# Ledger of designs, part 101: designed miniproteins, single chains, continued (4)

Each design is a single chain, and the fold is of that chain. pLDDT is the mean over its residues in the fold that is shown.

## One batch from the design tools (miniprotein)

Design m15518
Fold by ESMFold2-Fast:
Structure m15518 (fold): chain A 69 residues (1-69)
Amino acid sequence: DLINALLDEVEERFGVDVASQLMDVAMGVFISTGDVDKAYQAMVDEIEKRFGPEVARELEERARERAAE
């Protein structure tokens, strides 16, 4: 599950508080849209806004590796 994999990577790098804030963003989008892919993209967009595009790219790559295993 890419959402949980991305949250785990965020928690490892930035801690529980940041991961919890991103979960809230994802849940808000999921409640409004019913779309898991949009919820995931909202988390990625929030990471990019807070930490920049390089960090967002690195975390996405790590999340995909984690989700594949």
Scores: mean pLDDT 84

Design m15519
Fold by ESMFold2-Fast:
Structure m15519 (fold): chain A 83 residues (1-83)
Amino acid sequence: KEPESAEVKEGESLTLFYYTEEVEKISWYRKKPGEKEELIGTVNKVGEVTKGKNGMIVGRPSSKIGSLHIPKYTKEDDAEYTP
């Protein structure tokens, strides 16, 4: 089941966490109604980050946790976000 991120206020920061165990990569995707999924960014098991799009920050605070940080949430960021 995909998490919803539509309830954050415009202009505020949003951080999403994904709790996992020993996965090789964590990739964050964005999906808006009527559009296909877009890759935001990927972090691998050794902490190497491939920066995606939209000024969002992909991280891996630990081997068991992936994160996606949106510094300023706007209406253009209103979407479903999935790891």
Scores: mean pLDDT 69

Design m15520
Fold by ESMFold2-Fast:
Structure m15520 (fold): chain A 83 residues (1-83)
Amino acid sequence: GLSEDEQLLELVRKLVERGRAEMEEAVAQGNLAEATFIGDLTLGMVRIALGVMKVAGAPQSILEELEALIEEFEAYGRALLAG
């Protein structure tokens, strides 16, 4: 089975996927303010998870995956909202 750190990373990945889907739905409805709010909330939650995992002493490989998710989500959000 997955370690606790790997399980938390998988939950964060699911959170990011849900955030992207909800942002896309909000944009499709013409609600740019809601899309921005969802993006900011999702990004804030991933950053909190990264901070918690750093304090908890998670492996560097897990921390690098979280940092990559943050960078990818920021780029995705910028592209989506620039439409």
Scores: mean pLDDT 87

Design m15521
Fold by ESMFold2-Fast:
Structure m15521 (fold): chain A 76 residues (1-76)
Amino acid sequence: SMEDIRELTKLRFRLFALHEELRLRVRRGEPVPQSELDELQETIARYQALLKQLNIAPTPNEQALIAEAQALIAQV
C-alpha cells in the first residue's frame, strides 16, 4: 500500500542518516554511543521485517546500505 511505501521510505532515510553519522564518528576515531548502535540495529531489523511482510526484495543499493551498516556495527 501507499502507507507501507511511505513507512519503508522513512525507515530507509533513518537507516541512511544513522549510518552516515556513525561512519563519520568512526572515521574521526570518536566513541560510538551504544544507544545509536542499538537504534541502527533496530532500524535494520524493522526495515528487513517490513520488506518481508510486503514481499518486496531489497534493491542492490538497499542491500549495499544494509551490508555497510552491519559491517560498521561489527567493527565497533
Scores: mean pLDDT 86

Design m15522
Fold by ESMFold2-Fast:
Structure m15522 (fold): chain A 87 residues (1-87)
Amino acid sequence: MVLTKEKQTIRLEPHERVELVASKAGVYKITATKGTVSIYVPSNGEGFTLREGESKNVEFKKAGDKIILVNTSDQPAEITVEYVKDL
């Protein structure tokens, strides 16, 4: 899925894995609106988990940079992604 400047909602089924690709460099805010999602950043080897109500700003250095979302639970999860600002 390609991230744009528009707010996007992504639903993850139990055990689903989704790749998000930035259309533009910048800071994007990721919020877990339902459930728990694990996030992996392949470019830097970083990983973190967002529980329901938690958010984190993620920096994409260039267009085409990606993150991987994984719902490791047996319950559906939802996240929102918002473009915040340029780098």
Scores: mean pLDDT 82

Design m15523
Fold by ESMFold2-Fast:
Structure m15523 (fold): chain A 71 residues (1-71)
Amino acid sequence: APVPVPGPTLEELAAMAKADPSVLERILETAEAAYKDGDPSAEELFRTALRVAELAGLPDYAKRAREILKK
């Protein structure tokens, strides 16, 4: 099995984002910085942001993540 990374789960991130949407802003900012740096993890960060936004019921953030993933 893959080694679990210490940190919040997807569900915990969604709960945090529902309480404070700045959590999603932070994830998106990190993903945008990684994307500009050519980091291959950028796409995974955008996918994480999309999933968190969908679970948290934040459609505007989900749309932003989807728009970038379409490129």
Scores: mean pLDDT 75

Design m15524
Fold by ESMFold2-Fast:
Structure m15524 (fold): chain A 90 residues (1-90)
Amino acid sequence: SMLKVKSVEVEETPDTLIVKVEYEDGMVVTATVNKKTGAMLLEVESEEGVMFIGMTSGAVLSVGLSPEAEARALQAAEQAAEIAREEMAK
């Protein structure tokens, strides 16, 4: 099934963009962009656990997620990263 976005919250400063995407199933992805470097950190929070993805470094850390929850978290993170890139382009 496709991930359905419930809400998108954007907070912007001269140095940072923070995009928080909440999904209908209660999963939350926070994308934090350093505007000076282009580095992006993605944090996925679910009832089962958390995942952190450093887009610039390619590092991934997950805690408490099943393989199925991890796959879903990766899909949600990819969608949130696209939303953050669109916000950066405005």
Scores: mean pLDDT 83

Design m15525
Fold by ESMFold2-Fast:
Structure m15525 (fold): chain A 70 residues (1-70)
Amino acid sequence: SSVEETLKYLQEIGKKVKEALSIKDKEEAIKRLEELIKEVQEKRDSSTDPRSQLWLDYAIKEIQKVKEEV
């Protein structure tokens, strides 16, 4: 897929991350963030575009960092 499509996908993932962080129950918030990490990892593993892979890898690291701060 194109970098443009990957960036649009990551914009939607960013919205879902913000939604997860709005969950008052920390266990549910962590579970939702773990599910998002898995989704992005699957997208990364299916990607053949090196630039898209870099953006997806960056997103995985950022979500993992956010999860550690919950």
Scores: mean pLDDT 87

Design m15526
Fold by ESMFold2-Fast:
Structure m15526 (fold): chain A 105 residues (1-105)
Amino acid sequence: SPEDERKELLFLLFLSVIGSSIGLLIRKNRDNPDVVRMLNEISASLQQIGASKDLAEQITLIQQTIAKLQQLYQMVQDSNPATAQEIQAIIEELNYLLEIAKELL
């Protein structure tokens, strides 16, 4: 339906914005190799979500990506509150993508 096509477009647009946010976090945290490593793993997961043509696979990958971000949040919450706040915002954005994906399923 036209509504489903619009939801698919919004899904891809939000995924692109999240990817850009991760890229900015990598740049801001370049002096923190463990943080950069995890952000690169998260970036690769976002690319896998965008490349998938299977909605159930996309849902699983989004849930796994949220779990990785939650792990990163725990690592940085005390030492880098600014990065932790940005990670929390990205988790909220991915939960929104997850809801869109579930509505399309």
Scores: mean pLDDT 89

Design m15527
Fold by ESMFold2-Fast:
Structure m15527 (fold): chain A 76 residues (1-76)
Amino acid sequence: MSRIEEEIKRVFDENGGRITREQLVEALVEAGLSEEVAQRIADHIFEKVGGEGEVTEEQILETFGSFGNAVEEASF
């Protein structure tokens, strides 16, 4: 499991299974990403999930699965 996935699960457990964009950015920064990269990832995820407010752990993990596949395609 990646450190990013682990930090996201931690934040979801802490917040009752739903997190805001700001909480996602904080989790990504704690996982070792820069604030700029964390904000870009959070923007992309919330754009893909659609709308404002909170997202579930399942929605984020599914979106990261798609993102991970895209990164693997770009890297062979």
Scores: mean pLDDT 67

Design m15528
Fold by ESMFold2-Fast:
Structure m15528 (fold): chain A 84 residues (1-84)
Amino acid sequence: EELANKYYEEVKARLREAGLEDHVQRLDEKIKEYREKAGLDILEATAAAFYSVARDLEAQGHEELARYVKELADKLIEEYQKRK
């Protein structure tokens, strides 16, 4: 939960630094969709949203940002797997 919020704020800050506010909005929409419609855990929902945004970033030529966001998504999934 705290880790998901930490990585969310880091990704959001990096996207804004790059002038990609539309991707910040997309990230928020995807997290809400995965949590409310798919019923995913916050770590899994945030990771799924990060993978979705990373795919969009890669398609638009933002390869470095896509890789960064994907790495944080991988760390969230790893943390989710450590849960009781």
Scores: mean pLDDT 81

Design m15529
Fold by ESMFold2-Fast:
Structure m15529 (fold): chain A 69 residues (1-69)
Amino acid sequence: DDDLRRKIERLRRLAEIYEELAKEYRRLAEEYLSQGNTQLAENLRKLAEDFEEEAEEYRRRLEELERLR
């Protein structure tokens, strides 16, 4: 129904946002690592991992809802 479709669309959008954030932070981490700033690179990598975890959670929920179709 429309509510289920809206829920699926919202979860997909959230997953995409967090996936994009993870990619951006991983890119920044590699950039700072190349500059010799290992501490900042590590912090940015951990943030990217947190965003990846959040995206995975939304993708998992999306998969569950998609299986109902």
Scores: mean pLDDT 86

Design m15530
Fold by ESMFold2-Fast:
Structure m15530 (fold): chain A 97 residues (1-97)
Amino acid sequence: MVSDEEIDEAMRQLAVAVYVAVAKSASDDHIQEAIDKWKEKQLKEVKDNPEAQKLVEQRAELQRKAFEAARAGDLDTLRQLLDEIQKLTKEIEEKKK
């Protein structure tokens, strides 16, 4: 499978823009609540898989760091964190099968 680099880059740019917009408009409490709700839902879906639970917790932590980077205007760190989040998302999805 060959990755479409143009589509991947456009999606990355969109994700960066969304994280920056949310970081500027939403409170820390709202961002944390959204991450915690996602994490709780995912942990319930993988309650019988300790490896997947570990990955869910790692992804939630990276999401927190991504919003912190977005708020700081550190776009290079944000891009790196988004790449790691995408990788963990794929691994979690594979563990659910």
Scores: mean pLDDT 79

Design m15531
Fold by ESMFold2-Fast:
Structure m15531 (fold): chain A 82 residues (1-82)
Amino acid sequence: MTIEEFIEKLKESKSPLVKAFAKMLEKAGVTISLDELIELFKETSLASRSKEVRDKINAVKNEEDLIKVLESLTPLEFLELF
């Protein structure tokens, strides 16, 4: 899957936060691979105060796992990734 295909899947999410995130990625013109994006989330999750959020992100193996994790987060947990 390409980063563009991933962004399109995020836009189809029922979560308003995930949809907003997809629009931010599209506007930013992100050119990194999905593997690099997953690695970046694992790095940013180290700064999260929530062990549950860190454990969920570290368990991500593919794009579908990442979408499911992002959709499961509360607004506060989502903000802690940034």
Scores: mean pLDDT 75

Design m15532
Fold by ESMFold2-Fast:
Structure m15532 (fold): chain A 60 residues (1-60)
Amino acid sequence: SWSEAMEYFNLGGKAMAAGDGRTAAEYFTRGAELQAGKDSPITKRSAALLEKAAAAGVAG
């Protein structure tokens, strides 16, 4: 589960770097679902990235 969440966060980060906020939002959402309720630094990071990706997705 955590390894799968990391894979989604990695893919989301690459999508963000490519300017594809919509794809990034989808990957971050999938990763966040796998991390639901976790108190890890990755969960906190993914919350911030989800907000950023959502804003980019709306703009795209």
Scores: mean pLDDT 69

Design m15533
Fold by ESMFold2-Fast:
Structure m15533 (fold): chain A 90 residues (1-90)
Amino acid sequence: SAADELIQRVVAEVRAAMERLKDPQQLAQEIATLVDEAFEHLSDPEVLRRLVQALEALLDEMEGSLSDEQIAAMREVLAAARRAVELREA
């Protein structure tokens, strides 16, 4: 589906950002931008929840390759995204 294709694209773009951006603030800003753009294009809270879950799984997979500061910055961005999904479900 178009939603599944968008989720896979966002996950791939986030993975690429994690590999190239070693500065925690730049990484957080780039990921927040990618997530915000996805939220603009996706109206279904269930699809948005699936996107956030996929990004949380990606962070867990990549955790061994990231600094503690990068992990903390990513967790903060994903926590904000999760809250945004919960507000859309209400």
Scores: mean pLDDT 85

Design m15534
Fold by ESMFold2-Fast:
Structure m15534 (fold): chain A 57 residues (1-57)
Amino acid sequence: TSLTTGDALLQQGIDRGIAGDWDGAIALFEQAAKAYADFPERAQLARQAAESLRAAL
């Protein structure tokens, strides 16, 4: 489902961020937001995570 796909991409983004791959984390959070198209609150959180990382760099 789009929710399961979004959750998997979000988790991969978190793992990349922990590993110090900020660019990879941002890309995965943006992909998670797109996968969450049917879940606007989840999509918003994923977008916010990507924007926060981008702003911190």
Scores: mean pLDDT 83

Design m15535
Fold by ESMFold2-Fast:
Structure m15535 (fold): chain A 64 residues (1-64)
Amino acid sequence: SKALEAAEEMLAKATNPEARQLLSDIIKAKPSQEAVERGLRDLLAATTDPELRATLEELLERIE
């Protein structure tokens, strides 16, 4: 899926451990694109870490 391809590419470049864990979890679970989009939006609303927010926003942009 588009979400999995984006997550794999971003994981290769990510250095933030929370972002790497999130991307790894997405790849491992292989959720539907709709489930990824909902989960990312929910996490973005709850997250205050600017590096993690940037990762979530980039992934959403790549899959939309």
Scores: mean pLDDT 75

Design m15536
Fold by ESMFold2-Fast:
Structure m15536 (fold): chain A 80 residues (1-80)
Amino acid sequence: GMKATVKVVGKNSWFIEVEITFEDGSVVKGFVVSETTDGVFTVLAYDGNVYTLKLLDGKTFSELKVGDVVEAEVLSVSQL
């Protein structure tokens, strides 16, 4: 799948806001709406798409802080 860089730009007890930078240099911002224990997560993006990605560093978003940058693989993209 396509590789992406994911930056945590906001975090609270209800949601995590991320900035996704794709290999082509395009940038998409959105909220993490679900996360599994195996590092698969779903982002509801401001561009109107839903992105499902897998973290490649073996971490979960619960371990990440605002400003942290992690590598991910895009598994799927769907329109809302």
Scores: mean pLDDT 81

Design m15537
Fold by ESMFold2-Fast:
Structure m15537 (fold): chain A 73 residues (1-73)
Amino acid sequence: MIEKAIEAGIEAVRLTPASLKPQTLLAMADLLVKLGASAEEIIEALRRAGEVNPAVSQEDVDKAIAYVKEKTS
C-alpha cells in the first residue's frame, strides 16, 4: 500500500505544473503521514520525488521534509 502511494505521489508531482509542484509535494507528504508511513519512508520518498522531477527545487524538498519531521515527532 505505502509503496503504491509513493509511486502515485511522485507521478502526481511529475504531472503537476511547475508552479504547483511544491503544493503537490506537500500533499504527498501529508497523505503518507496519514497512511501511517514512517518518517524515514516519507523522507526517502520526498527525496526520490525531487530526484526524478528536475523542476522541484531542493528548497521545496527541504520544506516538505521539515513538515514531515514536525508531524512525526
Scores: mean pLDDT 82

Design m15538
Fold by ESMFold2-Fast:
Structure m15538 (fold): chain A 101 residues (1-101)
Amino acid sequence: MRPLTPEEREAELERLGEEARRLADELLRNKTPEISQRLLELLIELEKAGPNPLTDEQIERIKKAFKELQDKKITTPEEIEEIFKKYKLTDIEKLIALAAL
């Protein structure tokens, strides 16, 4: 779907990117599940607005993996990678989930 001109799309991506940066800064100061979830949803929206948007199936995999990481309070790289393998996340999907942790 092309609802915006290339210039309008670039402006929207910049706006979403700035909001994501603000949420990432807030997460560094106060790690709450609510801020992490909001950052995850914003990062997914950024990817959807890009030239190669995520499918609904990919979005569901990211959200399920992220929820399991939060519910189990997983923080070690080894345990994070096992969850990513369980949900078969691609490298870009892993980066989105990691950025919101």
Scores: mean pLDDT 74

Design m15539
Fold by ESMFold2-Fast:
Structure m15539 (fold): chain A 110 residues (1-110)
Amino acid sequence: LDAAVARLRGLLRAQAEFLEAQAAELREKDPETAALFEEAAELEREAIRALEAGDYERALELTRRTIELLDEIVERLKKEGTAEQKAIADHLEGQRERLRQLREEIEKLL
């Protein structure tokens, strides 16, 4: 359990930092997409706080909500059709799958 929790915390932190950086770049040009990235990053920060508090049930629920929001972001980016947006969408799809796997791994250990 501890190793899986540490891996999830690390992945959530790395993703939150990536999303926060992308939101900062997009804030002036695409404020709606920037807001979605900021929302996803905040859910990930809340999940980290829940993990640190030992509230695994809440952390896994926040991780599930993050996965759902990332799916919405990916669909939005793919519909806009630019090469840069497609690259970001592909990156986020990979990150979402890693979150899903770690969430399922931890849930089975509880």
Scores: mean pLDDT 84

Design m15540
Fold by ESMFold2-Fast:
Structure m15540 (fold): chain A 102 residues (1-102)
Amino acid sequence: AEKGAKKAKEYAEKAKKYAEKGDAKGAAEYAKKAAEYALKSGKEAGDGTSGAAGAVSGIGGEASALLGYKSGTEEDIKKGAEEAAEGAKTAAENAEKAAKKG
């Protein structure tokens, strides 16, 4: 659980870095990875609720970033990338919460 939470945090930091560059596709990729590690951390710690909440937030961020990228406007790309970074951050926070419980 602790290793999963640490990985989710690392991926959330990468999602934020890509969002700051306006790279919606990169932000989406790392939001998805943060979601995967939130789910794994929750399962390992026996806190499926926090793991699921983190996964939903990270996947939601991924979807927003991909929609912005598909739109192709600078405004939509930036907004989607920011939402991916926020979703990844929430995924990492939920992964850490699950790790503390386990």
Scores: mean pLDDT 79

Design m15541
Fold by ESMFold2-Fast:
Structure m15541 (fold): chain A 108 residues (1-108)
Amino acid sequence: SLIEKAKELVKKIKEMIDDFIAKVKADPSFTPEEQEFYIKMAENIKKTLEEALKLLEQGNYVKAQMELGAASLTVSMILWLLKKLKASQDIIDTVQKILDILQEMLEL
């Protein structure tokens, strides 16, 4: 079902967000303030995905699409910022993968 596919994609994105958080914490090129910013944004994206999944299960497709769209825009902004600040390629690739799966969810 579409709901089962959405659950699988949310689980996969959450795992990649946790990987991103771990990489940010381990990277000495970030200031403590930058680490806190990225971790907070990542946790907010996880919360938005959980709310989007709940909305999908309730049949509220319009609100679910709006939540997923907002998450996608936020991840795109983070990706842009990390590229401008010359973050490690590994961190950039992790955020790109998160964005790619969010785009896949929007096509469901």
Scores: mean pLDDT 88

Design m15542
Fold by ESMFold2-Fast:
Structure m15542 (fold): chain A 96 residues (1-96)
Amino acid sequence: SLEEARKLMERADELYKQGKYDEAIRLYSEAKALFVRELGPDSPEVARALIKLADVYEKKGLTNQAKYLYEEALKIFEKALGPDSPEVKEVREKLK
């Protein structure tokens, strides 16, 4: 369910704050899979989960992996919300 996916995102946020990056990645990935199942791969919710995953990879120093995930989120937001949306501007800032 969408509620299950949102709870996984909140739990992953808690783990991220604790520095438990591998556990946070696991739960963000599980939430993303649920969002894909319920809403499809091009949903804004999937893009948000990708941004959270990218933020964790950045904290781990895995900058190339983080960039890839930010670029995937950017593509989804551009398609779903348009190229001038605030969400697109936020992700572009992450890629600088």
Scores: mean pLDDT 90

Design m15543
Fold by ESMFold2-Fast:
Formats: sequence, structure tokens, C-alpha cells
Structure m15543 (fold): chain A 79 residues (1-79)
Amino acid sequence: YKKKADELENQAQQLVQQGQQYLQQGNYLEASQLYQKASDLYDQASKYYEKAGDKKRADFLRRQSELLREKSDELRQKA
């Protein structure tokens, strides 16, 4: 479970970085889509960390997932 959680978290972080690059370019739709995908991956990683017994990291990533979902929704309004 931990290895899968680590992989999902790493993938989510990469998507956040890509989304930030699109946001800097004014590509709100692309940024929104990347943040939504990153949110989904953080939620999945949170569930795997919970199964691995790392409740602190699971809670942290769940909060990150929620924040990215909100940012995605805001950016979609601008696109």
C-alpha cells in the first residue's frame, strides 16, 4: 500500500506543477483539468496511506485534494 501511495502522490505533485505552468500562461482550462486530475490522485493516495497506517499523511493529502478541487472549479469559471 505505501509504495502505491508514494507513486500516486508523486504523480499528483507532477500534475500540480504542470497545472501551475499552464496557469502562469493564462491557460485556465488546461490548468483546471490538471488540478482536477491531481486532486483525484491525492484522494487515491490518501486512501492508500490510510490502509498503510499513515493517518497523518492520509489526512494531509485529503486536504490537498479538496483544495485542488476548489482551485479547479475556480479556474473552470474563468475559462
Scores: mean pLDDT 84

Design m15544
Fold by ESMFold2-Fast:
Structure m15544 (fold): chain A 99 residues (1-99)
Amino acid sequence: ASGTVTVSATYSKDGTLTVKVVNNGTNVTVKVEVYDENGNLVGSITVAEGSSGTLTVKVTPGKTYTVKAQAYDANGNLVGSTTLTVADGSSNSATVTFS
């Protein structure tokens, strides 16, 4: 695998969490899952090689959510991962690089 994957999450005070995924990786598929404070899965998106995607989740104001991004190669092996924690009214982002 080569290239980069960027994940950005924005938590709006109106109860919306927006997760943007840009997959500039080669032979990389990205799965992004959003979890609430109790560990329940509330949303997911899979973004193919060379693509971008946006996941919008309705969330409860005043809470904290976890965004997990896992990058897999063409054989299904995990080649990279990142985890973001996003609190109400905040944003967070991470880039995973492959060489």
Scores: mean pLDDT 83

Design m15545
Fold by ESMFold2-Fast:
Structure m15545 (fold): chain A 74 residues (1-74)
Amino acid sequence: SLAEARARMEEITAETIAELEANKDTLSQAELNKLVSEWARRVWEVAEEHGVPEEETKRWVHDHLARIDAALAA
């Protein structure tokens, strides 16, 4: 369901933010960028598995990029 997809996407996002915050001073920029790319890939896979419309997934990822960027800047 859409609710189950969103819950899993939020879980993946929270996991990624925690990993970025824990490792931002230890990992290279390339490794941090790889974590962000992996986050987007995992979110898209969950959305596809649950039949979430592509446009809704695009909006969700775009809206949540601000949270990912904030974690990297902190």
Scores: mean pLDDT 83

Design m15546
Fold by ESMFold2-Fast:
Structure m15546 (fold): chain A 58 residues (1-58)
Amino acid sequence: SRVDRAARSAAAALASPDPGMRATAEGHLRSLGLSEAEIEAARAGDVTPIKEALLAAE
């Protein structure tokens, strides 16, 4: 689904070796309403909070 693709892209950006790319992804996720704990969970591979936020935005 589009949501699954978007969540995977966000997780990939959070795992980027470029600190600027990581900071930009973190800022975008914070603007979606994710907490710091949810962003760190997504960085570790749990994309559920990103998917829930994207579905809520539809």
Scores: mean pLDDT 81

Design m15547
Fold by ESMFold2-Fast:
Structure m15547 (fold): chain A 97 residues (1-97)
Amino acid sequence: SIEDIKKAAEKAIELVRKVAEENGLDPATRDRLIATVRGAADAIIGMLENGEITKEEAKEWMKLVADHVVAELRRAGVPDETVERFRAELDKIIEEL
């Protein structure tokens, strides 16, 4: 449901905040990543509400957003093991939809 996608986005944002805090990320980078997740969630919700995509296609779009967030965390200097654990948690959130 759209409510489940909103909850998934909030869980993803909480994970971004936690990783940013634990790894000393610049607040501007943290806020940019959060804005990216929120913007992507809003776009996906809009497409679902308009019947433009299926739930399965929405999950694929979410995986692409996760790829982008992971790349930005690596660029910001977050250790690979931490990024891999973060990605696993994101994938679990997406799979549980």
Scores: mean pLDDT 86

Design m15548
Fold by ESMFold2-Fast:
Structure m15548 (fold): chain A 85 residues (1-85)
Amino acid sequence: MKEKEEKANEAFRELHKMIEEGVEKEKLLEKLKEYAKKGIVGWQEFGAVYVLTKDEEFGELAKELLLKEAPSEEAKKIIEENLFK
């Protein structure tokens, strides 16, 4: 768990630096998707990138990842009703 958290923090530091250096959105998106596929980043890091860039596409991806973490269809509906209203 702690090792995974450190990798997520390291990945986010890299992404934050890319944002500050003005790297293209497409490269940021590819990097985020790569890290997500490897299980390094999740909805929290996508959400943080959304806050920094103010680009709704990252916000939509953060929401999608959060919903995928729901343990059941019932839990997914509860999340949608309480976190997105």
Scores: mean pLDDT 74

Design m15549
Fold by ESMFold2-Fast:
Order: C-alpha cells, then structure tokens, then sequence
Structure m15549 (fold): chain A 100 residues (1-100)
C-alpha cells in the first residue's frame, strides 16, 4: 500500500535530504549527482514511465499528482513533489517485486 511507501519516504527525509536522494539513486541504479541534475521534465517523464508498472488505480492517481505538480508556479516545490512521487513509485515497484 501507498502508506508503507510514504512511511519509508518520511523516515528517509527525517534522516536528511542526502539519505533520501541516495535511496532514489539506489532504486534507479544511478548516482545522487545524476538525480540532482535531473530536470523537472526528466523527473516527470521518469515518474510516468515507472507508473506504468503499477495497478491502473495507482497509475491514475500518480498521473493526476504529476499534472498538479507541473501546473505549479513554484518550480522548486514542483521538483520536490516529483522527487517524492518518484521515491514512492520506486518503493511500490520494489515491494511488488519482493512478493513475486
């Protein structure tokens, strides 16, 4: 469930921004430097691509949040929202793979 992914994201953010970014980088198979350099458009595209692995209901919810974030006039807030969504989607995919 989304609740477990959100709890893990919350715990990572409590430990610090670098720990949060390290977890995203690990799940993506890349570096923290690469994640930090990702544009708003690249983050959007990656979230939408990965959301295709989720059940339709979760995919639709993620797509709606991405659309809402992209309409934000605050690019920093939009980017942080997309990073949190990316982490949630990656954690949901990882949890599903562990059950198979």
Amino acid sequence: LIDKAMEEVEELLEKGRNVFLERIAELLGTSVGTVKKMSLEELKEKVLELSKELPEELKELIEAIVEEAMTSWDEKLARETLLILLAVVLLLIEERKKKE
Scores: mean pLDDT 80

Design m15550
Fold by ESMFold2-Fast:
Structure m15550 (fold): chain A 91 residues (1-91)
Amino acid sequence: NKEKAIENVKKMKELVEEVLPSLTPEQRAHAERALKHLDEAIEAIKNGDYDKAVEHLVEALNHVIRAGVPQEVVDELLKLASEAVDNLLKA
């Protein structure tokens, strides 16, 4: 389910982009780094580099936590990341 994994990561990007306007400049810098890692996770999935994709997902989640986004958003991102990893294991 490579296509489903990419869709899960795209949904993670949408959630991070939605909270950007509510963040301070310092928090926004961390959120932008998370978005960069999510883009790199999508490219790694497309290339079949699943270990690299998981590494980028972990880095993205670390940056989201450092951005101080609401816990509700963090919980949804963790769920989507878990679903992405599950879909890679079924690919």
Scores: mean pLDDT 86

Design m15551
Fold by ESMFold2-Fast:
Structure m15551 (fold): chain A 71 residues (1-71)
Amino acid sequence: MEIEKIKEEYVKKSAELTKEAQDRIRAHRAAGDRRGVLEVSLEYAEKLKELRTEYQDKVKEINERIKKLFE
C-alpha cells in the first residue's frame, strides 16, 4: 500500500537524521563544545519537524486522491 511505503520512508529518513545528529553531537561533546551540541540539537529538531510535515502532506495527498475516485 502507498501509505505504508510513505511511512517506511519517513521512518528511514527519521533514523538517518537521528544518526547524523548523534554523530555530530558526539564529535562536539568530545571537543567540549556545548554550544555546538545545542546548535546541532536545534537543527535536528527543525529538520524532524519539516520531515513530519512532508509525511503528513503526502498522506493528505493520497487521501484526497482516494476521495476523488469515490466521488
Scores: mean pLDDT 80

